# Designed miniproteins, single chains, continued (3), part 51

Each design is a single chain, and the fold is of that chain. pLDDT is the mean over its residues in the fold that is shown.

## One batch from the design tools (miniprotein)

Design m9756
Fold by ESMFold2-Fast:
Structure m9756 (fold): chain A 96 residues (1-96)
Amino acid sequence: EYKEIADELYKAALESKDKVEKLRDLALAGEYYYKSGDYEKAKKAYEEAIKIAEELGNYDAMAKLYENLAKVYEKLGDTKKAKEYKEKAEKYKAKI
C-alpha cells in the first residue's frame, strides 16, 4: 500500500515540469517509502527533493528534508551520516 503510493508520487515528480510540485511529490514519496520500510528509496527521494529545495531557496523545506534524511540514515545503521544531517537540519532552521 505505502510502497505503491510512493512509487506513484515518485513517478509524478519525475514527469512534472513544476519545481514546487516536484519538491512536494518527492518529499511525500520519501515519507511513504520510509513508512513502507524501503529506506534506500526513501533516501533517494529525499536527496532529489533536497536538490530542488536548494534550487528554490526553500530553507524550511531543506530543514525538514535533512531531518527526514537523518531518520533514514538511522534506519540504515549509518549513525555518522544521521548526525551530520541532523546538524544540517538545525543550520537551515536557523536560516528561516
Scores: mean pLDDT 87

Design m9757
Fold by ESMFold2-Fast:
Structure m9757 (fold): chain A 89 residues (1-89)
Amino acid sequence: SDLELAKRGLRTYIETGDVSKLSAEELEALEWAERNLAKNPEIREMFLEALDLAKEKMLEMAKERGAPQEEVDHMEEQYEKLKEEIKKL
């Protein structure tokens, strides 16, 4: 299904940080999911779960590479803001 393709694309993007690692079908499914985010609670749930995983991974990677605390804090604030906007849809 398009939702399963979108989930696979999101997982690949979170793991690699690179959109070019997605297949054309996964990228198309993610674009479909983004367009239908406001209409479909299952899509919202998928993105909320993905944001939590991405946040944990990116914050850990940033700390491991010695990013300034201000950069880490800003990154966390960006993820939390995105989650709240999705929840309000």
Scores: mean pLDDT 83

Design m9758
Fold by ESMFold2-Fast:
Structure m9758 (fold): chain A 91 residues (1-91)
Amino acid sequence: SEVEKIIEELEKLAAQYFEEALKSTDPLDREYALGTALGLRALADEVRRTKSPEVLEIAKETIEKLKGKSVREAYDIVVEAERRLAELRAQ
């Protein structure tokens, strides 16, 4: 299903950012990579839990926006996704 493919892509990206964090010698880049990985894992869990169209849209947009970005830009993108999820939960 599309839901399963989105979860697999988010989990794959989270694993990649965890690996980047482990390989990083810059403490700030390590923190940004770790934060990005944790945020993507949380987004995957939210997709799995809710399966809502709105959460799927946030996940798909987040995956697309992450392409070709630096680890610091990736962190900002994932933080924005978390903000959008918080707004949905408040509605």
Scores: mean pLDDT 88

Design m9759
Fold by ESMFold2-Fast:
Structure m9759 (fold): chain A 67 residues (1-67)
Amino acid sequence: MSREEIIERIVRETGLSREEAAEIVRLAEAGDVEGVERLLVRLVIEGRISPEQAETVVEILREEGLI
């Protein structure tokens, strides 16, 4: 899957903006797993995504070999 397709999949699964999804992918590509986890936890606490949606993002990133 291309970087663009991964971003679009995250947007579809979470309802996050394309910019927010791109930041998640950027952190994962940089090998910043802790940064990804911190961002997802913050989004859950802020009520932007559910814990289930955060798990879906992690699964997408693992399937694509980014984390």
Scores: mean pLDDT 88

Design m9760
Fold by ESMFold2-Fast:
Structure m9760 (fold): chain A 68 residues (1-68)
Amino acid sequence: MIRQSPLRPRRLSEEEAAVLLEVVRERYGEKAAQQVETLLAEGPAANEMAAALAQEDPELWREIERRL
């Protein structure tokens, strides 16, 4: 499907980023967690992209919110 709802363009806080990394490690493994960590370290635009991708996965996003 080409059409999708626009994801909120926002940056993850330091706390949200730490929780995201932990959840990704648990669900997708260490390599995936390392890729997310690298992405978050790239800068604001990459952090915003990571936030958008996390929000696209409702299970992942709910887990992040639950741990905060």
Scores: mean pLDDT 71

Design m9761
Fold by ESMFold2-Fast:
Structure m9761 (fold): chain A 60 residues (1-60)
Amino acid sequence: LSLSEIARAIAEATGLSPSTIRKLIRQLGVTKKSPEEIAKALADYLSVDAERLIEAIRAR
C-alpha cells in the first residue's frame, strides 16, 4: 500500500481530507512505518479506535 492509499483510507474513516491525514503522518514522523503503526499513531492523535483505522486500511 502506498502512503496515498493509506491516507485516503484513514481520511474516509475519519471524515478528514487525505491531504490533512498526509500532513499528520509527516508531523507524527511515521511516514516510514508499517500501515498498522501509521494507523495506531493517527488513532492515538485523533482519539479514535486504532482497530477501526487498521480495518479501513486492510479493506484497500
Scores: mean pLDDT 82

Design m9762
Fold by ESMFold2-Fast:
Structure m9762 (fold): chain A 90 residues (1-90)
Amino acid sequence: ATLSPEQLQTRIQAAVATLSNTALPALERSAAIGELITILQEQGTTPELEAALLSVAPELSASDKVFLRAFVVPKLSPETAAQLTTLLSA
């Protein structure tokens, strides 16, 4: 079922906040990446999700950048995938 825009934005913001907090254990950040993958599987690519990923990408740990590039980037639009790949490779 499609989430309401409010519910979707809440889930995206929670996952992004967890990923940007490098003080959290790697397991919790990996769970946040898993949540983003689940959102992509359930909702597909949305402008809100793509914008959130682009905004947080520079703040991620090196290991989280590798995971996001491997599991999230292939599921995005080609344009956003190219932009995000550049940010995650810096």
Scores: mean pLDDT 77

Design m9763
Fold by ESMFold2-Fast:
Structure m9763 (fold): chain A 94 residues (1-94)
Amino acid sequence: SSVIEQFEKLVLQFYLTLADRPERVAEDLAALEAWFAANQPLLSPEEAAVARAALGAMRRALDALQAGEPVETVVADFAATAGRLGRELRAVRA
């Protein structure tokens, strides 16, 4: 689905924002949550489940930053989770 491919690109953009401009991640997450609400009917149930898990990981990253966790740690933890979810998404689409 081209829609889920757009979501993968948005997840990458969130990762780049988290690494370079962590002060902006709350806005990027809100935009991504709005995107998901608008596009969820176009996703398979399995794609939607992976997308929800990715949004949950983004929310955890924002919460960790707000709790005063080091940006480097939050970025590394998010990258590991996003990598795992990307593999799960590829398996669902295979």
Scores: mean pLDDT 83

Design m9764
Fold by ESMFold2-Fast:
Structure m9764 (fold): chain A 70 residues (1-70)
Amino acid sequence: SIREKIREMYEGILTPEQIEERIEVSEYVAEKLREIGDEIDKILKEGKEKGWSLEELLEEMRKRAEEEKK
């Protein structure tokens, strides 16, 4: 898990309190990245079907990220 990897990486370098804070932030970021990953998978499938360039794919990802704020 991300929790275990962070603990191993910083054991003996950071305090236990600092490690726990980094774990909490990393778990939050991982959750957000998973949500983004699901949306990326949808866009990649559609882009492949429509023959979009990399630039067109990135633009569509940007537009959908903006629409999620509604």
Scores: mean pLDDT 72

Design m9765
Fold by ESMFold2-Fast:
Structure m9765 (fold): chain A 88 residues (1-88)
Amino acid sequence: SELRREFEEWRRVHREAVALSRAGRDEEALDVWADWLERLGLASREEVRRAVAGESEEARARLAEVERELLERFKPLFEEFERERLSK
Protein backbone atom coordinates (compact mmCIF):
# COMPACT_ATOMS: atom_id res chain seq x y z
CA SER A 1 0.00 0.00 0.00
CA GLU A 2 1.23 3.47 -0.92
CA LEU A 3 -0.37 4.87 2.24
CA ARG A 4 1.48 2.33 4.40
CA ARG A 5 4.77 3.18 2.66
CA GLU A 6 4.18 6.92 3.17
CA PHE A 7 3.32 6.32 6.84
CA GLU A 8 6.50 4.29 7.41
CA GLU A 9 8.55 7.05 5.73
CA TRP A 10 6.81 9.65 7.92
CA ARG A 11 7.71 7.61 11.01
CA ARG A 12 11.39 7.46 9.99
CA VAL A 13 11.53 11.18 9.18
CA HIS A 14 9.72 12.07 12.42
CA ARG A 15 12.07 9.92 14.54
CA GLU A 16 15.13 11.49 12.89
CA ALA A 17 13.79 15.04 13.33
CA VAL A 18 12.87 14.43 16.99
CA ALA A 19 16.31 12.93 17.71
CA LEU A 20 18.05 15.92 16.09
CA SER A 21 15.85 18.39 17.99
CA ARG A 22 16.53 16.64 21.32
CA ALA A 23 20.26 16.91 20.55
CA GLY A 24 19.86 20.70 20.09
CA ARG A 25 20.24 20.42 16.31
CA ASP A 26 17.01 22.28 15.56
CA GLU A 27 18.04 23.57 12.10
CA GLU A 28 18.86 20.03 10.92
CA ALA A 29 15.60 18.74 12.42
CA LEU A 30 13.68 21.41 10.50
CA ASP A 31 15.56 20.54 7.28
CA VAL A 32 14.70 16.83 7.56
CA TRP A 33 11.00 17.59 8.12
CA ALA A 34 10.84 20.32 5.42
CA ASP A 35 12.63 18.14 2.84
CA TRP A 36 10.10 15.35 3.35
CA LEU A 37 7.09 17.68 3.01
CA GLU A 38 8.60 19.22 -0.14
CA ARG A 39 9.16 15.79 -1.70
CA LEU A 40 5.46 14.97 -1.12
CA GLY A 41 4.44 18.30 -2.68
CA LEU A 42 2.62 19.33 0.52
CA ALA A 43 4.75 22.38 1.43
CA SER A 44 7.93 24.05 0.22
CA ARG A 45 11.01 24.20 2.44
CA GLU A 46 10.63 27.99 2.50
CA GLU A 47 7.00 27.74 3.68
CA VAL A 48 8.03 25.45 6.56
CA ARG A 49 10.89 27.77 7.56
CA ARG A 50 8.67 30.88 7.47
CA ALA A 51 5.94 29.14 9.48
CA VAL A 52 8.36 28.01 12.21
CA ALA A 53 10.00 31.46 12.35
CA GLY A 54 6.58 33.14 12.62
CA GLU A 55 7.35 35.28 9.55
CA SER A 56 4.10 34.53 7.70
CA GLU A 57 0.56 33.93 8.93
CA GLU A 58 -0.26 32.46 5.49
CA ALA A 59 2.65 29.97 5.68
CA ARG A 60 1.70 29.08 9.27
CA ALA A 61 -1.94 28.45 8.25
CA ARG A 62 -0.79 26.36 5.27
CA LEU A 63 1.49 24.21 7.46
CA ALA A 64 -1.36 23.70 9.96
CA GLU A 65 -3.61 22.48 7.12
CA VAL A 66 -0.87 20.13 5.90
CA GLU A 67 -0.50 18.73 9.43
CA ARG A 68 -4.27 18.17 9.65
CA GLU A 69 -4.29 16.43 6.25
CA LEU A 70 -1.44 14.11 7.27
CA LEU A 71 -3.09 13.23 10.60
CA GLU A 72 -6.39 12.48 8.83
CA ARG A 73 -4.63 10.45 6.10
CA PHE A 74 -2.61 8.40 8.60
CA LYS A 75 -5.26 8.12 11.34
CA PRO A 76 -6.03 4.37 10.86
CA LEU A 77 -2.28 3.57 10.73
CA PHE A 78 -1.61 5.69 13.84
CA GLU A 79 -4.30 3.70 15.67
CA GLU A 80 -2.81 0.40 14.46
CA PHE A 81 0.71 1.47 15.49
CA GLU A 82 -0.41 2.64 18.95
CA ARG A 83 -2.30 -0.61 19.48
CA GLU A 84 0.85 -2.60 18.62
CA ARG A 85 3.06 -0.37 20.80
CA LEU A 86 0.77 -0.67 23.84
CA SER A 87 0.63 -4.47 23.44
CA LYS A 88 4.41 -4.71 23.89
Scores: mean pLDDT 75

Design m9766
Fold by ESMFold2-Fast:
Structure m9766 (fold): chain A 67 residues (1-67)
Amino acid sequence: SKKGKELELAWEIFGKIYDEALKNNLTLEQAIKRLEEELAKHPEISDEIKENIIGGLKRVLEAREKA
């Protein structure tokens, strides 16, 4: 489905930004900004999916900071 393809693309972008954040020791704020910048290049991805992916990155990185 179209929504399925948008979701897969969004999660691929998530994975790339997550790896970048780990390799470059980015802060939560820097990682979120990078993800937002990359998602902005993809108007074909719905705002709902973008918000879910951004929220996902926040949750994962916050969990790591609390460990």
Scores: mean pLDDT 83

Design m9767
Fold by ESMFold2-Fast:
Structure m9767 (fold): chain A 78 residues (1-78)
Amino acid sequence: ADTAFALALRQAVEALSKILTPDEVKEAAMAIARAGQVLGPDAAIRYANELTEAAQKGDKEKVRELIDSVRAEVAAAR
């Protein structure tokens, strides 16, 4: 589980680094890592994969929407 999460997070960071600033990438990575801690690895992997797909399409708006959704879900869970 942790290995699968680490791989998904790495792939998301690599894809996001092509369309976002380093600070924005770090912020996104922290949001996904927090989701893993609060919502569990399956939810975090799902979000990481969705961010990777949106980033590969160059869809910055979708990336920001997904990050906001992750943060909202994390806040609602605790």
Scores: mean pLDDT 82

Design m9768
Fold by ESMFold2-Fast:
Structure m9768 (fold): chain A 72 residues (1-72)
Amino acid sequence: KVYENKAKNVEKVGDLSLARLEALGAPPEEIARVRELFDGAIKAYKDGNIEEGDKLFEEAVKLFTEAAARAA
């Protein structure tokens, strides 16, 4: 199923992204916000809402990039 594959891919990307923020010493509040967006994307994909999942995943990646830049 397409949404199951998308959820698994986002989970892997999320795990790596959160581990990177922790390694950079990003504030716990920013790590938590990035986690919320990845979790939201995974939930949306599991619920079959691909459009919402894609949107939340894009927001998660954007926030991750901004948080990583601030922490580095």
Scores: mean pLDDT 82

Design m9769
Fold by ESMFold2-Fast:
Structure m9769 (fold): chain A 88 residues (1-88)
Amino acid sequence: DPDQIARYQENVEWYKRLQELLKNNTEEAKKEMDKLIRERARELAEYLMQLSEEMGFLKGSEEERERLLRELEEDLYLILKETLEELK
């Protein structure tokens, strides 16, 4: 699927950008990196929630969905951050 390949390539470029910020090891670069990782985590969380709803796996109230979205966002943030630290 060309769309999936393009998304993967965008993610790889994203990681390379963040890697460069990590190497600089300044407080300003760390803040910029954290912001970028959180924005990506949010985007991925929203995408996964939409897929889960389309597949019928997502049930519950709007409040429950908002809580799950926040939990998923935080989990993805931690995964992305750990992955970037590994790559340096």
Scores: mean pLDDT 75

Design m9770
Fold by ESMFold2-Fast:
Structure m9770 (fold): chain A 75 residues (1-75)
Amino acid sequence: MEKQKKAEELQKKRDELGREAGERITSLNQKADELIKDPEKKEEGVKLKEEAMRLSQEYRDELGKLNTEIEKLKK
């Protein structure tokens, strides 16, 4: 029973992380796309795209760790 509860907690963490990361990455990309349309703000938009890519990679790494722990608890 303890393993099931821990797996459920990690699954909630994974789902919340996915939602938060997806929302932040999408928001940054949308903001960057608007800035890139303005020639004077293009450099700022590029920096936001780079931040979105960094967050995407960090999210994938953390998601992988959570999935591994969930699988170990589920057997």
Scores: mean pLDDT 80

Design m9771
Fold by ESMFold2-Fast:
Structure m9771 (fold): chain A 73 residues (1-73)
Amino acid sequence: GGHISGEDADAIGAAASAGNQALAARLANRALEPFGVRDATEVTVDAATGTITVRSPHATAVVDGRTGRVTTT
């Protein structure tokens, strides 16, 4: 595992929360490339936890909104 910067997590989360999936996917692809995320198809934010879930054909990444920790499957 690892983490992304709070700035990257905030930017991805803000884009997804605004419904700007194209921007959220581009930002997620850049920040989460080291974790195997490419061609992200969906970015969602859990409003209660701030958890960001990024789905791609290559990997699914879950970013903890509190810590920035990244978990991939």
Scores: mean pLDDT 83

Design m9772
Fold by ESMFold2-Fast:
Structure m9772 (fold): chain A 59 residues (1-59)
Amino acid sequence: SAAREAELEALVEALRNRDAEAVARILRDSPYPSVRNFARGMLREAPPEFRAEVERLLG
């Protein structure tokens, strides 16, 4: 799906830029389980401070 691919690209860009708000928005609002699961996987390998900020924005 072109929409799913565009959302994955946006997620990769947000992760590269350490944009916690964009990552949190994608995790909350994305209709694609594959995109959300990829984001969770990448967050496990991210710096703890970045992961904590994303988790704060989600809770």
Scores: mean pLDDT 85

Design m9773
Fold by ESMFold2-Fast:
Structure m9773 (fold): chain A 91 residues (1-91)
Amino acid sequence: MEPAAQPKLDKEKLREFLEVFREALELRRKAEEAKAAGKEEEAKALIEEAQRLIQRMRELLGEGGTAELLEQLAALETEEELIALLEEQIA
């Protein structure tokens, strides 16, 4: 049973989310490097893989039933803000 009377995130799921998010960030960095090197095919493949991880992140958080959190994540302009928010929730 989920006895959550408050919209609190599961720390275990947040850790899994952070791990997947970091993996997606690494893929985006590699995609930028590939794009800078003129390797459009590799960059596109890396971006698609990163998008799949982002979708998995949404599914992981969606199990917690917090659509508002997903909207907040979509509204963040910088990856630093998202990482800081997640680290604060894990601490």
Scores: mean pLDDT 65

Design m9774
Fold by ESMFold2-Fast:
Structure m9774 (fold): chain A 61 residues (1-61)
Amino acid sequence: MSEEELIEAGEELAKKAKELKETNPSLAAAYYAALGILGVEADIEGKEEAAKYIRELAKET
């Protein structure tokens, strides 16, 4: 997966988590978990910029 694809995926997961936080907190928590996993995957692949950005998204969410 490219850094751009990882960033786009991270943005979509963060958006879904935010949208669902008040109406479906369990599903929101699942999207937060997926966002965390995506950040770890970016680090494993050596995509440091994507990993950093995804970690920043997680803090804002």
Scores: mean pLDDT 81

Design m9775
Fold by ESMFold2-Fast:
Order: C-alpha cells, then structure tokens, then sequence
Structure m9775 (fold): chain A 67 residues (1-67)
C-alpha cells in the first residue's frame, strides 16, 4: 500500500508538471491576438483532461490511505 501510494504520488507530480506546461502555453496563446480560437480550444481541452487526471489520481491516493 505505502509503495503503491509513493508510485501514485510520483505520477501525480508528473501530471502537475504537464498541467503547468499547458497553462504556460495557454497564457502565451491567449496573450497573442493572432492565435486561432481552434488552438486555444485544443489547449483548454488538454488542460481539462490533465485536471481530471489529477483529480482522479488524488481520489485513488485518498482511498488507498483509508485501507
């Protein structure tokens, strides 16, 4: 259990790093008025997927801590 929790914590850190990178790209894209709405939509979708993954991973960690 503790070993599995440690592995999930490492995975969570990786997902958080990916989210930070996407957020930085989104800020740059939104600061440029020539950026297409399509590109912004793709970055927003990527952000949503990563946020969902982070949320789910945290839920799994909490469940394992209760067992």
Amino acid sequence: SSSRIAALQDQLRDLEAQLAAVEAQLQQAMADPSTSPQKIAVLQASKTVLESGIYFTRQVIERLKQQ
Scores: mean pLDDT 88

Design m9776
Fold by ESMFold2-Fast:
Structure m9776 (fold): chain A 66 residues (1-66)
Amino acid sequence: MEDRVKSLVQSMETIRRSYPDNKEVQKIYDEGLDIVEKNPVSIDTVKKLNDLLTRMTKVVVEEQRK
């Protein structure tokens, strides 16, 4: 479970680094870190991070289409 959380955070960080000027991407990444820091490592935490990663991916796709 901990490895899964770490993998999701690393994926989000990779997207954040690729889009440093995108404020929405930065905001979603910050939300992900806040979830990891304030919540225990659990299936619920993994689900929340997956939802954020999905949002982040949609933002990136829209950015690339502009």
Scores: mean pLDDT 79

Design m9777
Fold by ESMFold2-Fast:
Structure m9777 (fold): chain A 108 residues (1-108)
Amino acid sequence: SIREKIEEIYEKLENELSTEELIAVAQALIATLDELAADPALTPEQRAILAALRASIEAELAAVQADPENAAARQRLIDTIYGALQTIAARLPEALAERIVERVKEAV
């Protein structure tokens, strides 16, 4: 289920979204990671994972915002979001992973 949702998100990011819509998806993911990082039930390792993913997405988002016509920057942001969702599904508790993936799916 989570894997199928991640693949559906990736297909939409690659083939269906404008750059403005891609930026909105990245911003929604960052906001979700910021909200969940405040959860006192998270371990220090889980907080570090969320912080690292957030920083990677923010960096690639900034590159796309600086040059929206740059196809290479757009592709790096897409690949970074996809890699982040895969890392979330593999390394975070299932309930947290499902919550993050569902919020991203709602944004696409």
Scores: mean pLDDT 88

Design m9778
Fold by ESMFold2-Fast:
Structure m9778 (fold): chain A 95 residues (1-95)
Amino acid sequence: GDTGRKGVFRGLLDQWRQGFEWLASQGDVEGAAELVRLFSDWVTRQVQWAVDNNNQDLLDFLLGETRDFFDEVKRLVPSLSPLVDELLSRVEQVA
């Protein structure tokens, strides 16, 4: 079932969040921006897979987690807000 996939994806999402939080804590805005772009590319592929496999539960999970992470990015590094808004729009267009 998709519950096992959610567990794996939750672990991967936690790694993305930890990496971002560390870069933000170092004041590495360029590194943080690059991580957010790489995350967006990765999560867009996962969202596309969920759509292609008619897995609404996984899709809702991935979109929710992506929005939560991007809200955290905007809170910790407000200068990345325009990038985050663009990337979120692109992810949501795939859904």
Scores: mean pLDDT 85

Design m9779
Fold by ESMFold2-Fast:
Structure m9779 (fold): chain A 69 residues (1-69)
Amino acid sequence: MSEEEKRELAEEIIERIEEVRELSPEQKKAMLDILLKQSEENLLAIKEVLDEDPELATAIMVKEAEKLL
């Protein structure tokens, strides 16, 4: 996966999380930083969880983002 494709996937994941709940600018930045540090395989796994259970995926990602704040 290219850096551009990885960024597009990370941004897509954040947009889908925002469909579940509103994120602060700080939460969005922390979440993007987390996603961009993930391997391609981990990003695809996150997307699969988001497809299966968007509420659970959102709760996990928000919790991880808040740990970095």
Scores: mean pLDDT 81

Design m9780
Fold by ESMFold2-Fast:
Structure m9780 (fold): chain A 92 residues (1-92)
Amino acid sequence: SVAELLERMKALVLELHQNLKDEEKRKALIEELLGVLEELLRQAKEAGDEKTAELIERLIEILKEMLENGVTKEKWFEFNELFSEIEGLLTG
């Protein structure tokens, strides 16, 4: 369900925050988070929720950039702002 995917995503984001300086753990957590987001994206598209789908696609792009180039303070801020907006849409 969307609720189960959101709870998994929240847990992974918390673990990622705790492991931003651990390159190996950070990469593994980002890859797992990408899998959860791709499933949420599929469900948003099937529901016709174009706004949520667009925001999820942007979050996926940020995570892929972080996976390839590491995490900067600016990218981490952008990630958290976008994640908060997506959470609000999925819970409101």
Scores: mean pLDDT 84

Design m9781
Fold by ESMFold2-Fast:
Structure m9781 (fold): chain A 85 residues (1-85)
Amino acid sequence: MLTPTEFRQVVRDALLLYLTLLSAGVPREEAERRVREYLRSQGLTEEQIEEVMEIIEKVLELTKTLDRSNWGSIFKKLDELVKES
C-alpha cells in the first residue's frame, strides 16, 4: 500500500510526464497511453492507475483556462486536490 506521500509523488510525476508530452506535441491518446505505462512500471494496479488518471483529468478540467506553460499553477491545484484526499 502506497503511503500518502508516495501516492502524491506518483500523481505529481504522472502529471509532469503528461504535461511534458502534451507540450511536445504528442496527441492526447498517446500521452495518456505513455502515462498509464509509466504508472504500471511503478507497480500500480489497474484500479490505482484509473484513480491517478481521474485525478489528472480533474486537475486539467479545473485548470483548462490556464496556459499549459504555467505548470506551477497546475501543480499547485494538483497538490490542493491530493491533500484533500
Scores: mean pLDDT 75

Design m9782
Fold by ESMFold2-Fast:
Structure m9782 (fold): chain A 66 residues (1-66)
Amino acid sequence: EEEENFEIALEAIRKTARARVPPLGDPRPAVTLSEEEKEAWLKEFLENLDEAQRKQLIATGKILKE
């Protein structure tokens, strides 16, 4: 279930990015990313992902899965 846990972690990251609220309680500096931009960011993130970071995401996915 390494792949499953990794996907769970990635899904959580995507949700976090979507729900990001800038400080100061005012969303004026908020960056609105399109789905395509989110996918491009995720692809770049995955390409730069270290083996240790990948294992960390799998562990995070396990925690989220309970």
Scores: mean pLDDT 61

Design m9783
Fold by ESMFold2-Fast:
Structure m9783 (fold): chain A 92 residues (1-92)
Amino acid sequence: MKEEGRKLFEEGLDAFNEEKYEKAIELFKRAAELDPSLRAEALYYIGKAYEKLEKYKEAAEAYREAAELLKDVAPSSAETLEEKAKEAEKKA
């Protein structure tokens, strides 16, 4: 399952780079389900994809979930994600 999760994550990045944001979100969600170690990184890209779709509430939620996962292991990254969530909320 972890190899399949990583493959789906890479397919999600390809979809994101092709500006297929809804497909990217679906792939990142599936990748995180198959490989929980990718969850924070997947949520970061899900947040970015929602911002591109102008779904700022969903973007803020994704960034906050990523920050919560990282708060004890990568506090600086968690702080950056909280700032991104606040910026997205201002646009919502």
Scores: mean pLDDT 86

Design m9784
Fold by ESMFold2-Fast:
Structure m9784 (fold): chain A 98 residues (1-98)
Amino acid sequence: SSKLVSAAAATALNFIGAGQSSLIGNEEGALRSVESAERSLESLEELSKQASPEEAKKSFEIVAKAARNAAKLSKNEEVRKRLEELAKRAEEKAKELE
């Protein structure tokens, strides 16, 4: 099923939104988007338990890449740090599935 990968793509958009908000100086909006992305990642982690290891790995790889790209766009140190921590969390989940 591609549903998990699609959910990961939607989660990835939330991370990019956080980076973009930070880039334009909307720090409150960026932090709110990071909190939403954290909740989405937690939901994705639960959904991944019922998915194939291959689909779960691809989903976490998509999310990790998006979080890394969002961190790179971010001008706010707190937002960047939290996005880097979320990227690392997703990367570690993908690595566990090797």
Scores: mean pLDDT 83

Design m9785
Fold by ESMFold2-Fast:
Parts: C-alpha cells; structure tokens; sequence
Structure m9785 (fold): chain A 64 residues (1-64)
C-alpha cells in the first residue's frame, strides 16, 4: 500500500433476548479520497481491516 487513508472501525456487540450475540462492524474513511483513489485504496485496505477485526474478536472472547 503506497498510501494510507485514516479509517475508523467500530465493533459493537449486543445480545438478543434469545441469547444470541450479534457483532456489528462499521467502517468509515475519515479522509474521503478521490473516486480513483477510493477504488485503489479500498482494495488495498480490505485485508488489513479484516486482520484487525480478527484481533478484536479475540479480545472480546478473552474478556468473557
């Protein structure tokens, strides 16, 4: 990745009445890139965000 774009990933966890845990991941680019850069940066950023999400899931399990 030649460029980095500031990105915010929010992980929220809630419990339904049936006892099912629901995890929601919300992603936002804090600096809006141009249309051409958005496509290039979006593809490059995807694997990195996925790795970070896996790390957060491990932390949640540890907290239990």
Amino acid sequence: MTHTVREEVTLSESMTEQGVRVRTVDRRFLEPPTPDQLRELGLAATPVVEAEHRQYQAEVQRAE
Scores: mean pLDDT 49

Design m9786
Fold by ESMFold2-Fast:
Structure m9786 (fold): chain A 79 residues (1-79)
Amino acid sequence: TPEELYRRAYELAREAAEEAFSKYPNDVDKAQDLARKLASEKVGPLARQAKTPEEGRAASLGAIDAATEVVTELKKKNS
């Protein structure tokens, strides 16, 4: 379902971000670049498994929402 693909993509992108920031805790730019790379690797195959356009969009939105939340959290810590 779209909700299930959203949730899985969100979880995968969130994990990618956590992994990236663990590796580069003092370099936000490098952490973001790695998070983006890892998220693409994890979410890309999931999005390709989508059986409907709605499922594909849900996966993309899940990844975007996770990335936005992580960036927002970092901006608050580094403001």
Scores: mean pLDDT 75

Design m9787
Fold by ESMFold2-Fast:
Structure m9787 (fold): chain A 90 residues (1-90)
Amino acid sequence: AEKLIAEGLKHAQLATKYAEEGDLESARKHLQKAYELYKEALKIEEDDFVKALAYSTQAALAFLDGDMEKAREYYAKAKELAEEALAKQA
């Protein structure tokens, strides 16, 4: 699972860089790849942190699609799950 999560995070970082450069097409492709990798990781083991990462990528994709309502909804879910995961790890 760790390798899939690490690869997903690298794709998410690349998506951020491409978005910053104005290359929204490349940003979208890397976000989609990150989402796929997080879903594969979740099939191996259900983890609130990985769920949060998956929702974060869905929020970013919705934002790129101009669907601000879904973007906010997915972001809120990601934040909640990330806080729960951190509490369990501590």
Scores: mean pLDDT 82

Design m9788
Fold by ESMFold2-Fast:
Structure m9788 (fold): chain A 66 residues (1-66)
Amino acid sequence: SSAQQQIAQLQQQTDALIAAIRAKTAEAVAAETDPARQALLREIGDGVIAILQAVTNLVIQKIQAQ
């Protein structure tokens, strides 16, 4: 269905954004020498990804409910 195609495109776009966030987080961690700051950078990256996934899931649920 068109809704399934929209969901697939949304998931693909979300996956691309997650990959970009992971790449930037890895670059920031690699540039840092302090283990505590490396841990904080990873936590921030993981948090942003979690929020993005939650928002994407809410949008998918709304599309499926229509």
Scores: mean pLDDT 90

Design m9789
Fold by ESMFold2-Fast:
Structure m9789 (fold): chain A 75 residues (1-75)
Amino acid sequence: SDSELQQLLQQLQQLLQQMQQAVDAGDRDTFLQILQQMEQVLQQAIELSKNNPQYMNQLRQLVAQAHDLVRRAFG
């Protein structure tokens, strides 16, 4: 449902913020824990959004931001 998907999108945005904070702090262990949480939430969001192009587009943008943070943390 849309409300459930919106809640998952909010959770993903909060996890991105936490990942950013972990990168800025140089805390790789915390970063990896948050990344695992993000992967689980993302899996649920993808399943719920597979028939909704607008939400799929938002998820692609969130994934791109997460990839940028992974590069900053480890590259």
Scores: mean pLDDT 86

Design m9790
Fold by ESMFold2-Fast:
Structure m9790 (fold): chain A 80 residues (1-80)
Amino acid sequence: MKKEVAELLRKAAEYLKKGQVDEAIELFNRALDLLSKDDSPEAAVYAIQVAVIINLAKQGKYDEAAEMAESLAERLEKEA
């Protein structure tokens, strides 16, 4: 789960940097879906962080959203 979510977040950040916002949001929603199927408290915290990233992207804050996604991906990769 953590490695797969991290890969989705990194790919979504790349789409945001290319201005492909709809593709990025699709990948963030896929990451959120994977996290929602995990009943751990840690997954709930990560899901909240992904929801914040989606909200930033929807507000046009693409650079901030991409940076947060990359930071979360790095954290998930270290915990995997």
Scores: mean pLDDT 83

Design m9791
Fold by ESMFold2-Fast:
Structure m9791 (fold): chain A 91 residues (1-91)
Amino acid sequence: MDREKLKKQLAEALGKKELPSDEELEKFLKEKAEEMRKEIPKVVEELREKGVPEEVIEKIKETIEKLIEYLLNSDVEGARKLAEELNAWLE
């Protein structure tokens, strides 16, 4: 399950032996999504200052937006269904 994998990753990142609750996971994902979204304009500006091509900057921005969308989707039932479909396919 995708939610279970995210809980394990969060537990490892925080050095906890126990898996976090669903509420703790959802709070963490929302906080990270908001943090990433606030940093996008700054990241784009820093990349431009470093001489990264605009096409590459657009791809990086698109990737960050997809990661934010994934984090937000992990808070909803859609992530669970995707995990079930992947698990069924791997059987």
Scores: mean pLDDT 65

